# Ledger of designs, part 54: designed miniproteins, single chains

Each design is a single chain, and the fold is of that chain. pLDDT is the mean over its residues in the fold that is shown.

## One batch from the design tools (miniprotein)

Design m1977
Fold by ESMFold2-Fast:
Structure m1977 (fold): chain A 65 residues (1-65)
Amino acid sequence: SVDLRASVEELVAAAERALAAGDLERAEQYLKAALIKDPNNERALRLGQELARAAGVPIRRPYVP
């Protein structure tokens, strides 16, 4: 048996951190690895929705005039 918690949760946490840092490519890579190991992982599926939103949202940063 694979230790899904140690492997999948670590990958999901890494993807979350990458997403928070704006590294969408890294976040996608970690998320794909997590979903390959556990395609029904609820946390990974929710993170997938957040990644899709982030990738589809225009860059919004406070502009200093």
Scores: mean pLDDT 70

Design m1978
Fold by ESMFold2-Fast:
Structure m1978 (fold): chain A 60 residues (1-60)
Amino acid sequence: SSMERFKEEYERGIKKLEEKAKKARETESDGEEKVKQYEMLKEQIKKAYEEGYVVPEKFE
């Protein structure tokens, strides 16, 4: 269904941010700041998807 595809897109986006946060933590200098940014974006995406809003891909 349309909602099913929307949920898959959302879950994929969240997973992508989680992987980026993990990789950033392994990076030396900006790791902690990057992780904080990705966690914040992840929460914004979760809320927007739960409310049925369109979330821009270039928010990071």
Scores: mean pLDDT 68

Design m1979
Fold by ESMFold2-Fast:
Structure m1979 (fold): chain A 70 residues (1-70)
Amino acid sequence: SSLLEEAKRLAEEGVRAAALGDRERMRELFDRATELANSLEDPEEREEALKVIESARELADMLLASRAQA
């Protein structure tokens, strides 16, 4: 699904924003990814997208914490 791939892409962009320390952009991207994931009618695709977003959020939080300690 093109929507599934878009949700995954937005999650990846959220991680990139976190790596740059852009907390606001990270939040916007993850919110958009989550909205898109929740719009998926296929429950299997929705679950896959949400798991990718959850893992990406965890990585993003770690990257932000690393920057705050520098």
Scores: mean pLDDT 86

Design m1980
Fold by ESMFold2-Fast:
Structure m1980 (fold): chain A 74 residues (1-74)
Amino acid sequence: SEELKKKLLELIGEILRLIGELIDLERELKEAKEKGDEERAEELEKKIKELEERIKKLKEEMKEIEKKLKELKS
């Protein structure tokens, strides 16, 4: 139970860090598009997509741990 809670907190921490990075990249993408920097915009869109997929996988892992924690609650 305690081990699963620690793992859940670690996953939440990682997800929050990646969401912060995603917000920064989305801001940079907006600036690149406003400047007409198409090459930079394409690179940023690729990085955003890769981060979104990573966040999605971590959220799925988080949900599995949450299910296990619910099963341990009598």
Scores: mean pLDDT 85

Design m1981
Fold by ESMFold2-Fast:
Structure m1981 (fold): chain A 58 residues (1-58)
Amino acid sequence: MELAVAKEDYEGTSPEELALKKGEKVEVLQRIGPHWWLVRRLSDGEVGFVPASKLELI
């Protein structure tokens, strides 16, 4: 699986977005475009959109 880590806290601004804490790991499910990725949070399995700029691939 493709993994990424949150570079900073992100609260999400809509129901489709996923909130993350800095250092939290996610699985990248789909790169919808250059700016938004669909990810799964590894801690609880929640799925949502996060700005690609908030993530670092590992």
Scores: mean pLDDT 82

Design m1982
Fold by ESMFold2-Fast:
Structure m1982 (fold): chain A 89 residues (1-89)
Amino acid sequence: LTPEERERLDVEVEAALIIIQAAITINYASRLKDEEMKKKAIDYANKAIDLATQASEEPDLERARELLTQARKYVDEANKIVDEAEKKE
C-alpha cells in the first residue's frame, strides 16, 4: 500500500466503524422512555451516519477527515444523551 492508499483505507474503515457505532446508539436510544432524549440521540446518530457516509465517498482526503471528525462528534454526543437518559431511569 502507498501512503495515500493507506490513508483512503483508514478513512473507509473509520467511516464504517462510526456508522456501526451510530446504528448501535440508535437501537439503545429507541428503547429510552424519555421521548425528548430519544429524539435527540437518534437525530445526532443519524447526522453521524450521514457525515460518515459522505466521508467514505469524498475523494479529497483532507475533506474526508474533516467530515469524519464531525461525524465522531455527533456519535459521541448521541452516546452522552443515551448515557444521561439511562442514569435518570
Scores: mean pLDDT 87

Design m1983
Fold by ESMFold2-Fast:
Structure m1983 (fold): chain A 92 residues (1-92)
Amino acid sequence: PMLPASPELYERLAELLERAAEALRRKDLEAVEAQLEEINRLANEASEKGEFEAEAAAVLAVMAASIGIKYKEYEEAAELLEKIAEKLREKA
C-alpha cells in the first residue's frame, strides 16, 4: 500500500467519520451536523491538495449520512462511515 501525501489529513478524516457514525447510532443529529460540517472542511482541504481518495471518501460519507437521516437508516449509514474510516486508516 502507498502512503498518502497527507497522512494527518487521512487520520483526521477517519476520526471525524468514526465520531459521526457514533452520533448516528445515538440519533444525535446535532452532533452529526457538527461532524459533517468539519468533514466538508476537510473535503475542501483534500481538494486543494489533490488528495482524490480523501475528497471522495469525505463526499461519500456526507451523502451516506444525509440519506441515512432522510430515510431513518441510522445504523446502515453509521456502518458505511465506519467502513470508509477503516480504509482511510489503512492509507494513513
Scores: mean pLDDT 83

Design m1984
Fold by ESMFold2-Fast:
Structure m1984 (fold): chain A 58 residues (1-58)
Amino acid sequence: SSREEEVREVQREVAEKLRKIGEGVDKGIERARELKAQGASEEEIREAFIEGLREYGQ
């Protein structure tokens, strides 16, 4: 049915966006952890995390 088709499209779209966001989060966490291990400031760690998220989350 038309409605089921629309729901499936939305689900696929959301799943794709979530996958990209997940990849961005993973990258952000990796970078943030590396900086934290080096004694970087909380601000630097935060920026690194956001930067990674933006790269793939957007």
Scores: mean pLDDT 77

Design m1985
Fold by ESMFold2-Fast:
Structure m1985 (fold): chain A 68 residues (1-68)
Amino acid sequence: MSAEEEAKKLVEETKKKLKEAKTKEEIDRIVSEFYEKLAELDKKTGDEKTVKEALNEVMTEVNRIEKE
């Protein structure tokens, strides 16, 4: 699987979990897990652009949820 495909899958899974989250603690846990997995992907691939795009997509979703 390419770095782009792995990042896209990670983003989609994270967004799905964020939509299902009911508490701030759940959101924080989901975000922490995302950062850990994203850091592993960065170390394996070195694809800074793909990593930044994945981070931006998840942070945009978090900001949207926090405004609700």
Scores: mean pLDDT 79

Design m1986
Fold by ESMFold2-Fast:
Structure m1986 (fold): chain A 100 residues (1-100)
Amino acid sequence: KEIEELIEEIRETEEPEEILELVRKILEILGLSEEEQEEILEEVRILLEAGVSAEEIAEAIERALEESSLPIHVQISAELGVLLVDRAVKRTVERREKLK
């Protein structure tokens, strides 16, 4: 499927703007509205700024594409949200250890 090829391209891409363009193409293929696309792209941009890797983003999207009872845009947002929470928790723990 074209989506699997785009996910692989994300894994090999280092430039944030190129990652965002590949994600947009996946969302367009999935038939998300322009508003849903912009919401997910905003989450991806925040994750990239927080230092989340293209590999982790690609894995989150791949997990979201597995069968779910939730609408696909909600599942993608949820998987991306888990990455942001994990990054925040890890940063908090590291900060507390460095203060000792």
Scores: mean pLDDT 76

Design m1987
Fold by ESMFold2-Fast:
Structure m1987 (fold): chain A 59 residues (1-59)
Amino acid sequence: MEKLVGEASLLVSQGRFGEARKLLEEAAGKKLSDDELNQVLSLLYGGKTDEAIELLKKL
């Protein structure tokens, strides 16, 4: 999970949101709603990668 979220964070910083979504959904093991995705993206933009990982585990 940590590796996929770290790679997604890099993609987010590059504006590659479609690829980041795919990695985040893979890390979560499910499709994410737009609200769920936006919460994770907000944490990654804030550099809160560990909090993003915890959120994905709760989804």
Scores: mean pLDDT 81

Design m1988
Fold by ESMFold2-Fast:
Structure m1988 (fold): chain A 64 residues (1-64)
Amino acid sequence: MSPVERRGLEARARRSPEQRQLLDDIGATLRKIGDALQKALELEKQGKVEEARKAIEEAGGKPL
C-alpha cells in the first residue's frame, strides 16, 4: 500500500461513527439525485418533458 493510500485510510478511521453515517447518507442522496438528473436530461433530449418531470419527482420529491 502506498503512503498516500495509508494516510487516506487513517483519516477516515479517525472520524466518529456519527460523522461516517452522515457522510454515507449524503453520498447516497447525491447519487440518487445524480441518477434522476441524468435520466431527466435524456428524456428532455427526446422531447418527453412530462416523463423527465416524473423522474425528478421520484428521486427527491417536488419542491413546493
Scores: mean pLDDT 67

Design m1989
Fold by ESMFold2-Fast:
Structure m1989 (fold): chain A 61 residues (1-61)
Amino acid sequence: KPEKGYAGTDKKKYDFSKDYGPTNDSTDIDPSKAKNLIDDIAGKVAKLFKEGYTGIYYYKK
């Protein structure tokens, strides 16, 4: 059964291309560009976690 790894909310595929325009099917945003954005956000989050930001600012004893 192909739905083994599903986790709840995503039951349909999105068609951003149809909403925002034609472009390359449902790849309106270049995957490499999206990956760069995710990587940039992940980098910022990683820096926050490394600096003692795990979502909430906490002090070290």
Scores: mean pLDDT 53

Design m1990
Fold by ESMFold2-Fast:
Parts: C-alpha cells; structure tokens; sequence
Structure m1990 (fold): chain A 100 residues (1-100)
C-alpha cells in the first residue's frame, strides 16, 4: 500500500541516520532522521516506537553538535508520541538540568 511504502522509506532513512550517528557524522544523521520523520508524519498507522526512537536519535545527534534547544524539542516530540517512554523522559530531564 501507499502507507507501507512510506513506512519502508522511513525505516531506510532511520537506518541511514543511525549509521551516520555511529560514524559521528552528525549533520548527515540529522538530515536522515528528519527525512524519516517526514515519511512517518504521512503514515499514521506506523509503529509509534519507530517515530519515538527517530526523535530520540535526532536529539542525540543535535546534542553531539551542542544544539541543546533542538535536542530538547526532539525529546519533547518523542514524548508527544509515547508519553511514558522512560528513556526519553530521563534524557530530557538530564539535558534540561545541564542547561539550567
């Protein structure tokens, strides 16, 4: 289906983002995670874990570039998808404390 194609594109960009993050290519990671999110926004029946993990990895890439405000926004977006995700909550709390 059209939605299955969008989800597969999202997974492809998510994987490219993770690979870039592992290689410390933070700008490339950010671009790929943003593309994954763009496809997931068009696919409402996608696994919410995929969208949440994409936002959390986007936050990590931003934090590595010292773009802390963007990292906080990405973590807040992860928690909009899955409000009870403990990893995202902990990451947000730690980052907000570091900035205060």
Amino acid sequence: SKEEELIEKAKKYFSKGVEALDQEKYEEAIENFKKAIEYLEKAPNADPNLKTYTYMNLAEAYAQQKKYEEAIEALKKALEVLPDDEVAKTALEELEKAMS
Scores: mean pLDDT 90

Design m1991
Fold by ESMFold2-Fast:
Structure m1991 (fold): chain A 57 residues (1-57)
Amino acid sequence: VSPAALEAATLVALGLIADALGDSDTAVALFSQAVDAGTGAAKAAAEADLAAAVAAA
């Protein structure tokens, strides 16, 4: 596992926790950081999560 993929996965997990707690602004910020940190498939997954969070906010 690459460091970038691990960082992106961690940021996505934190974003999902923030969203579950009702903090949509923090969730969007964390998913945006995951997109910036990730590459390849990890980045694509983070982009999908960010798009969903923005649509829900």
Scores: mean pLDDT 77

Design m1992
Fold by ESMFold2-Fast:
Structure m1992 (fold): chain A 69 residues (1-69)
Amino acid sequence: SKGEEYYLQGKYSEAIKEYEEEIKKDPNNAEAYYNLGKVYKKMRDYDKAQEYYNKAIELNPDYEDAKVN
């Protein structure tokens, strides 16, 4: 996705905007919340990363393993 492309390029602000647009289209998109958590973790914003990982797990418990990775 475009968000993943920005993430891999280190363009974290652009990646965040793309994932936020995905959430606007589908507020139950656990994958988009998980990807936001990954971006914030890369930015060393561990509090934000934890918030988004927890939201992903809340929407889809299969993401439970993500909170320790």
Scores: mean pLDDT 82

Design m1993
Fold by ESMFold2-Fast:
Structure m1993 (fold): chain A 74 residues (1-74)
Amino acid sequence: SPQDQVDGLVRDAEGNVQQAEQLLQQGDREGARLRLDAARRLLAEVKASPVITPEQAKRVAELEAQVAALEAQL
């Protein structure tokens, strides 16, 4: 379903954010930047979906805030 596709994109965005956090802790700023760029593209795809649940919308907002906080450390 479109909802299952959105859930997949959210999970992929979460994975990229987690990898960016780990890379940043290791001092790999370039690797972290690439992962944060990937997360932003995935979150943009979620937001382009004509239908998202309130739970999905909340998670997207949380991930966008986390991406912004990590980008500020670059």
Scores: mean pLDDT 88

Design m1994
Fold by ESMFold2-Fast:
Structure m1994 (fold): chain A 63 residues (1-63)
Amino acid sequence: SEAEKFLEKGREYLEKGDYGTAAVYFAKALQLDPKNEEAHRLLAEALRKMGDEETAENVLASL
């Protein structure tokens, strides 16, 4: 699916240490599949690595 494609792109950028770009792709995956638990967790991880712990907690609370 398109959501899965964005999820894989996000993982690639997360591995490279580009947390901002990773978060954008994980957010795009969630726009297409709002109930995707893995996308919520990966978005929260990317946000946490950027120092945005409050937004990361809010994303996880949406599971």
Scores: mean pLDDT 82

Design m1995
Fold by ESMFold2-Fast:
Structure m1995 (fold): chain A 64 residues (1-64)
Amino acid sequence: AEELVARAKELLRAGRYEEALRQAEEALRLDPDNAEALGVAAKAAIELGRTELFREYGEKLAAL
């Protein structure tokens, strides 16, 4: 899980938002309560214009 989150963060910093979202979602599949993965997924989603997905991940993060 940690390796997927680290990779997702690097992809997010590189502006590779779709790949960052995929890696963050894989981390969440293994650990749904991973706050760092939820944060990366939310940021990647909003950068991709996926407002509903951003809201969903943001609400899950706020509920932790």
Scores: mean pLDDT 81

Design m1996
Fold by ESMFold2-Fast:
Structure m1996 (fold): chain A 56 residues (1-56)
Amino acid sequence: SDIENDLANAEKLLAEGDYAGALTAAGLARKRAIEQGDEKSKERAEELIRKALEGL
C-alpha cells in the first residue's frame, strides 16, 4: 500500500508539474519496491523518475 501511495503521489505531482516532488515520491517507491522484491513497481517507479528528471 505504501508503494502504491508513493507511485500515485508521484504521478499526481508529475501531472501538476512538480518534478522535484515527483522525483522524491518515485524514488521512495523504487526503494520500497526493491526491498519487497516488487519488480513491476520498481519498473514503474523508474519510469516516473525518468519523466521527472526530463521535466527538471
Scores: mean pLDDT 86

Design m1997
Fold by ESMFold2-Fast:
Structure m1997 (fold): chain A 74 residues (1-74)
Amino acid sequence: SLSEKELEAHQLLSLARMYVSIAEMEEDVEEQLELLEKALELVEEALELAPEDEVIRENKKEIEEKLEEAKKKL
């Protein structure tokens, strides 16, 4: 079973993934960047609660890569 911290971490991860999905549908590059920055903040908080969670670490890496690509378009 998940600990209380791990459950909270996965709730934050779910919210971060929602922001990533919205960002991928966004046409405005500045708004896409803001949504991805919010997703990164949430996944970093999730990783603080569950630092050994590989799924959260993998999602953070993906969000960082998407954010870097979006920044190149500004």
Scores: mean pLDDT 87

Design m1998
Fold by ESMFold2-Fast:
Structure m1998 (fold): chain A 109 residues (1-109)
Amino acid sequence: LVRLTQSPTSLTAKVGDTVVINSTASQDVGDGMNWYKERPGQPMELLIYNTSKRAPGVSPRFQGSGSGKNYTLTITSVVPEDTAVYYARQTAFEPDVWGQGTQLTVTAG
């Protein structure tokens, strides 16, 4: 089974900062990396699919990149509403595997 490790496991950023969250896969997953946002009381939101494509309605502040084993989610100009757990998910190989999540906390600056 492919394993995903996210780094960091948690971080705090100030409003206006740029945040980078990494996902390392145990093997090459090509364009099979996807990113999700989870907030308490809200459904899980797809942000990025096929490594670099934004889902409809997602802010252009969210960007995906990567290849081989190393993938990144970049969030520019963070706002308080970005406080959430962010999950990587690989869909290149069955079964689909989720990363452990990264908790982002955004403070007033």
Scores: mean pLDDT 88

Design m1999
Fold by ESMFold2-Fast:
Structure m1999 (fold): chain A 56 residues (1-56)
Amino acid sequence: MAERALEALRERARREGVEVDPASSVRVLTDEDGTPTLQLSREAVRTAERIHDALE
């Protein structure tokens, strides 16, 4: 589930002292029929790239 991957990324970013905005993250939403849907913002993409660069 993407939600667990998101939590792992946030914990790693915090451990390395990288700021992660609460609003700039990947969210997993549930549709009316129970289908998981990913919501991405432009800021979430930027945050993921920054975390990747800081950890790599």
Scores: mean pLDDT 56

Design m2000
Fold by ESMFold2-Fast:
Structure m2000 (fold): chain A 67 residues (1-67)
Amino acid sequence: MEEETIEAKLKREEAEKLFEELLEKLKEKGAAKELIEELESLDDPWEGYLMAKGVLKGIEEKKKREE
């Protein structure tokens, strides 16, 4: 009920949404299905978001260089 607690929960919900969006983008970019499943197994939205973001960045870097 405190402002601090509400803000923390909102940030977590936002992280979950961002994480899900990143998973969708990874699937669109052709990331390995097993990689997607590993990310989906994470229950920490911040760690999942950071991991997914790193993977997406790696795929984008390779795509920009060749395709």
Scores: mean pLDDT 70

Design m2001
Fold by ESMFold2-Fast:
Structure m2001 (fold): chain A 82 residues (1-82)
Amino acid sequence: SLLEKGEEALKAGKYEEAARLYLEAALEAAAAGDVEAAREAARLAAEAAEKAGWPASTIAAWRLRVAAEILRATDPRIAAAD
């Protein structure tokens, strides 16, 4: 899984790769409506991105994107607009 690949990258000190893998996992979980998995993967992505030296603004933008995808997948009012 993307989470397992992210964990392997993190253990190897490949923080940029781990951040990308966790971010991809968060977006996939969000699209699937798995709020818990999406939030956990987004948290792991943020931690790895901070270790990789990503700007705080970039991390914040990606966290907002994950939150928006969760809302789109899980809010019945937004789903009904499609």
Scores: mean pLDDT 78

Design m2002
Fold by ESMFold2-Fast:
Structure m2002 (fold): chain A 74 residues (1-74)
Amino acid sequence: MSPMEQLDELEQEAQKNPEKAQVFGEIRAEMAAEAAAYAAANPDWSPQQLLDHIKNVIVPKAVKKLQEKLKELS
């Protein structure tokens, strides 16, 4: 299972519980902010390079953080 597929499954699980949904929302906001910061710091990057960084670095990191936090709420 890819990190993107794991993120989608974690989103579906989180939507079933208000506390988990809040945590997911907070981490999704952190992902968006980090992606925006990388875009601003690397204006020479193509859209594909930015997307590759999101998929290979930002999403895997967020998945691990989500798995840990959602486990604490279980």
Scores: mean pLDDT 81

Design m2003
Fold by ESMFold2-Fast:
Order: sequence, then C-alpha cells, then structure tokens
Structure m2003 (fold): chain A 56 residues (1-56)
Amino acid sequence: ADALIRRLAERLGVSPAQVRGAVQAVREHGELGRRLAMRDLGLSEAELDELLRALG
C-alpha cells in the first residue's frame, strides 16, 4: 500500500499525504469524496476506481 501510494504521488506530482487524504474523503463522503479526489489528484473516475481497488 505505502509503496503504491508513494509511486502514484510521484507520478501525479502530489504528496503521499494528499493521496491518502483523497482515499479517506471517498470513504467518509462517498460520491462527493470521489468527485473531490478526482479533481485534487487529476484522475478520471476509472483511474480512481483502480486506485481504490488496489488499496482496498
């Protein structure tokens, strides 16, 4: 999990804490959290779904 988070953060140009925060937002706020995570990380819905599947 941590290695995947670091690699994704480096690829997206964000901090690992931002990736973790986006995942938490999805878990706490459902659909609203998903839209915020996609915007903040610059991911499509499909890319976010793959990330969540890989971390869960």
Scores: mean pLDDT 77

Design m2004
Fold by ESMFold2-Fast:
Order: sequence, then structure tokens, then C-alpha cells
Structure m2004 (fold): chain A 62 residues (1-62)
Amino acid sequence: SAADRARAEELLARGREAFAAGDYATAVSHYAQALDLDPENAETRAALAEAVARLRALGRER
């Protein structure tokens, strides 16, 4: 729906803000919610994959 697409765009924007701040956990949460609302959005899928990769890299630090 148009409402789901608008909410997905808002969540993608919030995820990008979190990612830019280095908060990859928050970025993953927002991107995952955006993908649930717009599952075929390739941009959101790519952003989620990158955020997950960054979060996993941080999880290897002490």
C-alpha cells in the first residue's frame, strides 16, 4: 500500500541516519522493518546486508 511504502521510506531514512552515526544495530532494526513493509526494495535489502556486515565486524572486537 501507499502507507506501507511511505513508512518503509521513513524507516530506510532513519536506518541511514543510524548507519552514518555508526549505530549499526539500530540501522539493522530500521532496515529490517522497512524490508518487512517493502520486501522487494533492492536498496533496503543492500543497506540491511551492509549494516549486518558492519555489526558482525564490530562483534569480533573485544
Scores: mean pLDDT 84

Design m2005
Fold by ESMFold2-Fast:
Structure m2005 (fold): chain A 96 residues (1-96)
Amino acid sequence: MSPLEYALETFKDLIDEEKAKIVLSKFKSAEEAFEYLKKLGEEAIKKGDYEEALKFYLLALLEEELTEEQREEALKGIAEVLEKMGKYELAKKLRE
C-alpha cells in the first residue's frame, strides 16, 4: 500500500470525498488548489488546529493531477501534524 493510499484510507472519516471533489473543481488548476490548501494547512498548524490541518492536507491529496513532489509535500505535512498530535507510529508509516 502506498503512503498516499494509507493516508486516505486511515483518515477517510475526516473528509467527504464527494464534497472535496466539488471544492477542488472550483480551482483553475491542480497547482492552484494545492498551494491554497497547503497555505491553509500551514496556518492551521501555527494556530494549533491540528485536525483542521489534517483535513486541508487530505483535501490536497484528493487532487488527481498533483505532481510527485506535491504529493510528497502533502504527506510530509500530514506526518508533521500527526507527530504534533503524538501519533508517532502513524507518522512513521507515512514517511516510508
Scores: mean pLDDT 77

Design m2006
Fold by ESMFold2-Fast:
Structure m2006 (fold): chain A 52 residues (1-52)
Amino acid sequence: EEKLKAIIEEVLGIEPVGINDNFFELGGHSLLATKLVSRVKSELGTELPLTE
């Protein structure tokens, strides 16, 4: 998903490779994961609670 990949890049500041399994290795921070999920849900139009 292009939107998901772009959001991961923006949040983590990484190149377009993050949608595979690099997110955890690059960041590993739950706060970053929470922000990323929130942004992804907002961009994709899915309003899910990001309680983490």
Scores: mean pLDDT 55

Design m2007
Fold by ESMFold2-Fast:
Formats: sequence, structure tokens, C-alpha cells
Structure m2007 (fold): chain A 60 residues (1-60)
Amino acid sequence: DDEEIQNLIQTDEEIRKKVIEMLNASVEEVEKLGEELIKKYPEYKELLQKIKDRLLEILS
């Protein structure tokens, strides 16, 4: 799971940029940005959901 998440962030510039935005965001903003990413990239839904959940856990 962690290797797949790291690989996605390293290989996709737009996803990496959004994850960096989420790291500097409030809990409410992380929810919104995470939902937006999942809708935009449904092929990565599981990985993006895990990223969102981990960020919410860190920020909470």
C-alpha cells in the first residue's frame, strides 16, 4: 500500500501537487481536495482514498 502511494505521488505531477496542497490545508480543505481528486482520477480511487484518510489522520 505505502509503495503504491509513494509511486503514484512520484510519477504523477498533478496528483503530487494536489497532495502537497492537502498537506498545507485545513481538515475541511483536505476533505474537499481529496473528494475532487477521487472524482477526477477514478482509476486511482482506492489509492487516493488512502492518501486522503492518512492526511486527515495526521491533521486531526
Scores: mean pLDDT 77

Design m2008
Fold by ESMFold2-Fast:
Structure m2008 (fold): chain A 82 residues (1-82)
Amino acid sequence: GVRELIERARKEKDPRKALELLLEAAMLLLRETEDKELILRAIALALRVIGLLLEENPSREEVERLLREVEELLRELEELKS
């Protein structure tokens, strides 16, 4: 699930591979929510990940920022289901 992808991305030393895992996580969040605000935020997140994947040398700092954003979106999705 999304949480497993986040954990894999956190442990991934290659920023590009971590970004690929975060893109997969964002796409799974889109499939798991019907909330329009969460959908728009997940789309925006996925587009930001794609933008960084198009860079020659994506930074670990940007990966860490995106990790926090994906974790926040997952938390809000889980709260909405509760």
Scores: mean pLDDT 83

Design m2009
Fold by ESMFold2-Fast:
Structure m2009 (fold): chain A 73 residues (1-73)
Amino acid sequence: MRIEVTLSSSQAEELMNYLYYELKIDDEQMSRIRLVGGDTSKNTPLTIVIFVKTPKDEEIAQKIKAFADEYKS
């Protein structure tokens, strides 16, 4: 399963802090989370792609999507 959410750079930073400090995602789980776009050369919306392979990954993906969706109207 793949979940795409577009966030601003500031919102993406807060999401990453949520992952690292609140959810304490390990390196294996982190390897399944990819950031697409948002290059330092230009301010662009950042898309987060989550690859889900295990039930735990599904729970994490759901929490990430919910966190990101709160920034959308």
Scores: mean pLDDT 69

Design m2011
Fold by ESMFold2-Fast:
Structure m2011 (fold): chain A 60 residues (1-60)
Amino acid sequence: SNLEKIKKTIEDLKKRRDEVIANLQAQADAASDPETRAELEKRLQQNKENFDKIIKEIEK
């Protein structure tokens, strides 16, 4: 069952990643000023990178 637990953890992390990315993208798209949009896009990329690192570590 360890493999099933790992698969579920990866699926849950991917779902959370997609939710966080979608939320930040929506906020960036709603931003009226370029500075706020750029900051939100940086946060989006940082969150994506962090989730990708965690997922890769679990997949090892």
Scores: mean pLDDT 83

Design m2012
Fold by ESMFold2-Fast:
Structure m2012 (fold): chain A 73 residues (1-73)
Amino acid sequence: MLEESRELLERAIREAEEALRRAREAGDEEAARAAEVVLRRLRELLERIEEFESVEEVQEAVQAAVAEAARAA
């Protein structure tokens, strides 16, 4: 369970890192800012991964982080 949750978060972090790199290459400041916020939130979740009891809980937290980042950008 915990290993699957960690893999999910690590994948999400890699995708956000790729999104940030592409946004910066394209000069899309809004997309770059959104990706930076998502990355920060996902890294915070990874540090607290031990507090999650299920993969579903991690998935919900990831979706919430992405939604909040989109609102904050």
Scores: mean pLDDT 77

Design m2013
Fold by ESMFold2-Fast:
Structure m2013 (fold): chain A 104 residues (1-104)
Amino acid sequence: MEEEARKALLKAISYVGKAARIVMEAAPDNPEARKAVREALKYISEAVQALENGDLEKAIEYVRKAIEAVEKALSLVTDPEAQKKAREFIEKARKYLEEAEKLL
């Protein structure tokens, strides 16, 4: 179960990163969106460190915070295609996070 939870969290982290990239490309000159993306990237880094330390509960909390930060950044994006693509990645990240929580 622990290894399966770790794999699910890594997939969630990957999808959060993909959503963050879409926001950066769609709103490059928006300082609030950039700040929220930087916050999401810091939470991704903290989640990776927690996984390396075997702290799955801490990794789950940081992935959750990263998703929230990317959702905030996405709310500042006006491009409908970027909104749709980033939302799809955020929903996949949420599903993998939920899978990881169920495996603990």
Scores: mean pLDDT 87

Design m2014
Fold by ESMFold2-Fast:
Structure m2014 (fold): chain A 65 residues (1-65)
Amino acid sequence: KKAEEDIKKSLLEVLRELGTPEEELEKLEKASLDELLKEVAKRLNQPFSRVKEIVNLQIEALEEE
């Protein structure tokens, strides 16, 4: 939904800043949120569960408005 789409855009921007190629970013834009979170976790050398928790908190904060 809207908060998830906004988070996806933010995650794509983070991935771009981490050096992810544009073609890969275009594929990830059409992928699920979980696939974006896995790529961010891999790039930041963090567990997927940790990244997902942080992102879920951000979504929850946006939805709480």
Scores: mean pLDDT 74

Design m2015
Fold by ESMFold2-Fast:
Structure m2015 (fold): chain A 64 residues (1-64)
Amino acid sequence: METQLLVLVHELKTHPMSLEEIEKALKSLLAAGISAEEILEAVRKHLDEETVKKVEEAIERLKK
């Protein structure tokens, strides 16, 4: 996973990110052609449930 998605996963693992920062990162990844489903799959595989919930909430905010 040598993409912006890998960078987001690494950042979420090593540094605390606010919901707003996650939302901005998600917008960037979606603009690069990475799907919300692919992002969720990667974070569920590599990160804790608390972080996964934050990413899910950010995606829901972007849908509204």
Scores: mean pLDDT 76

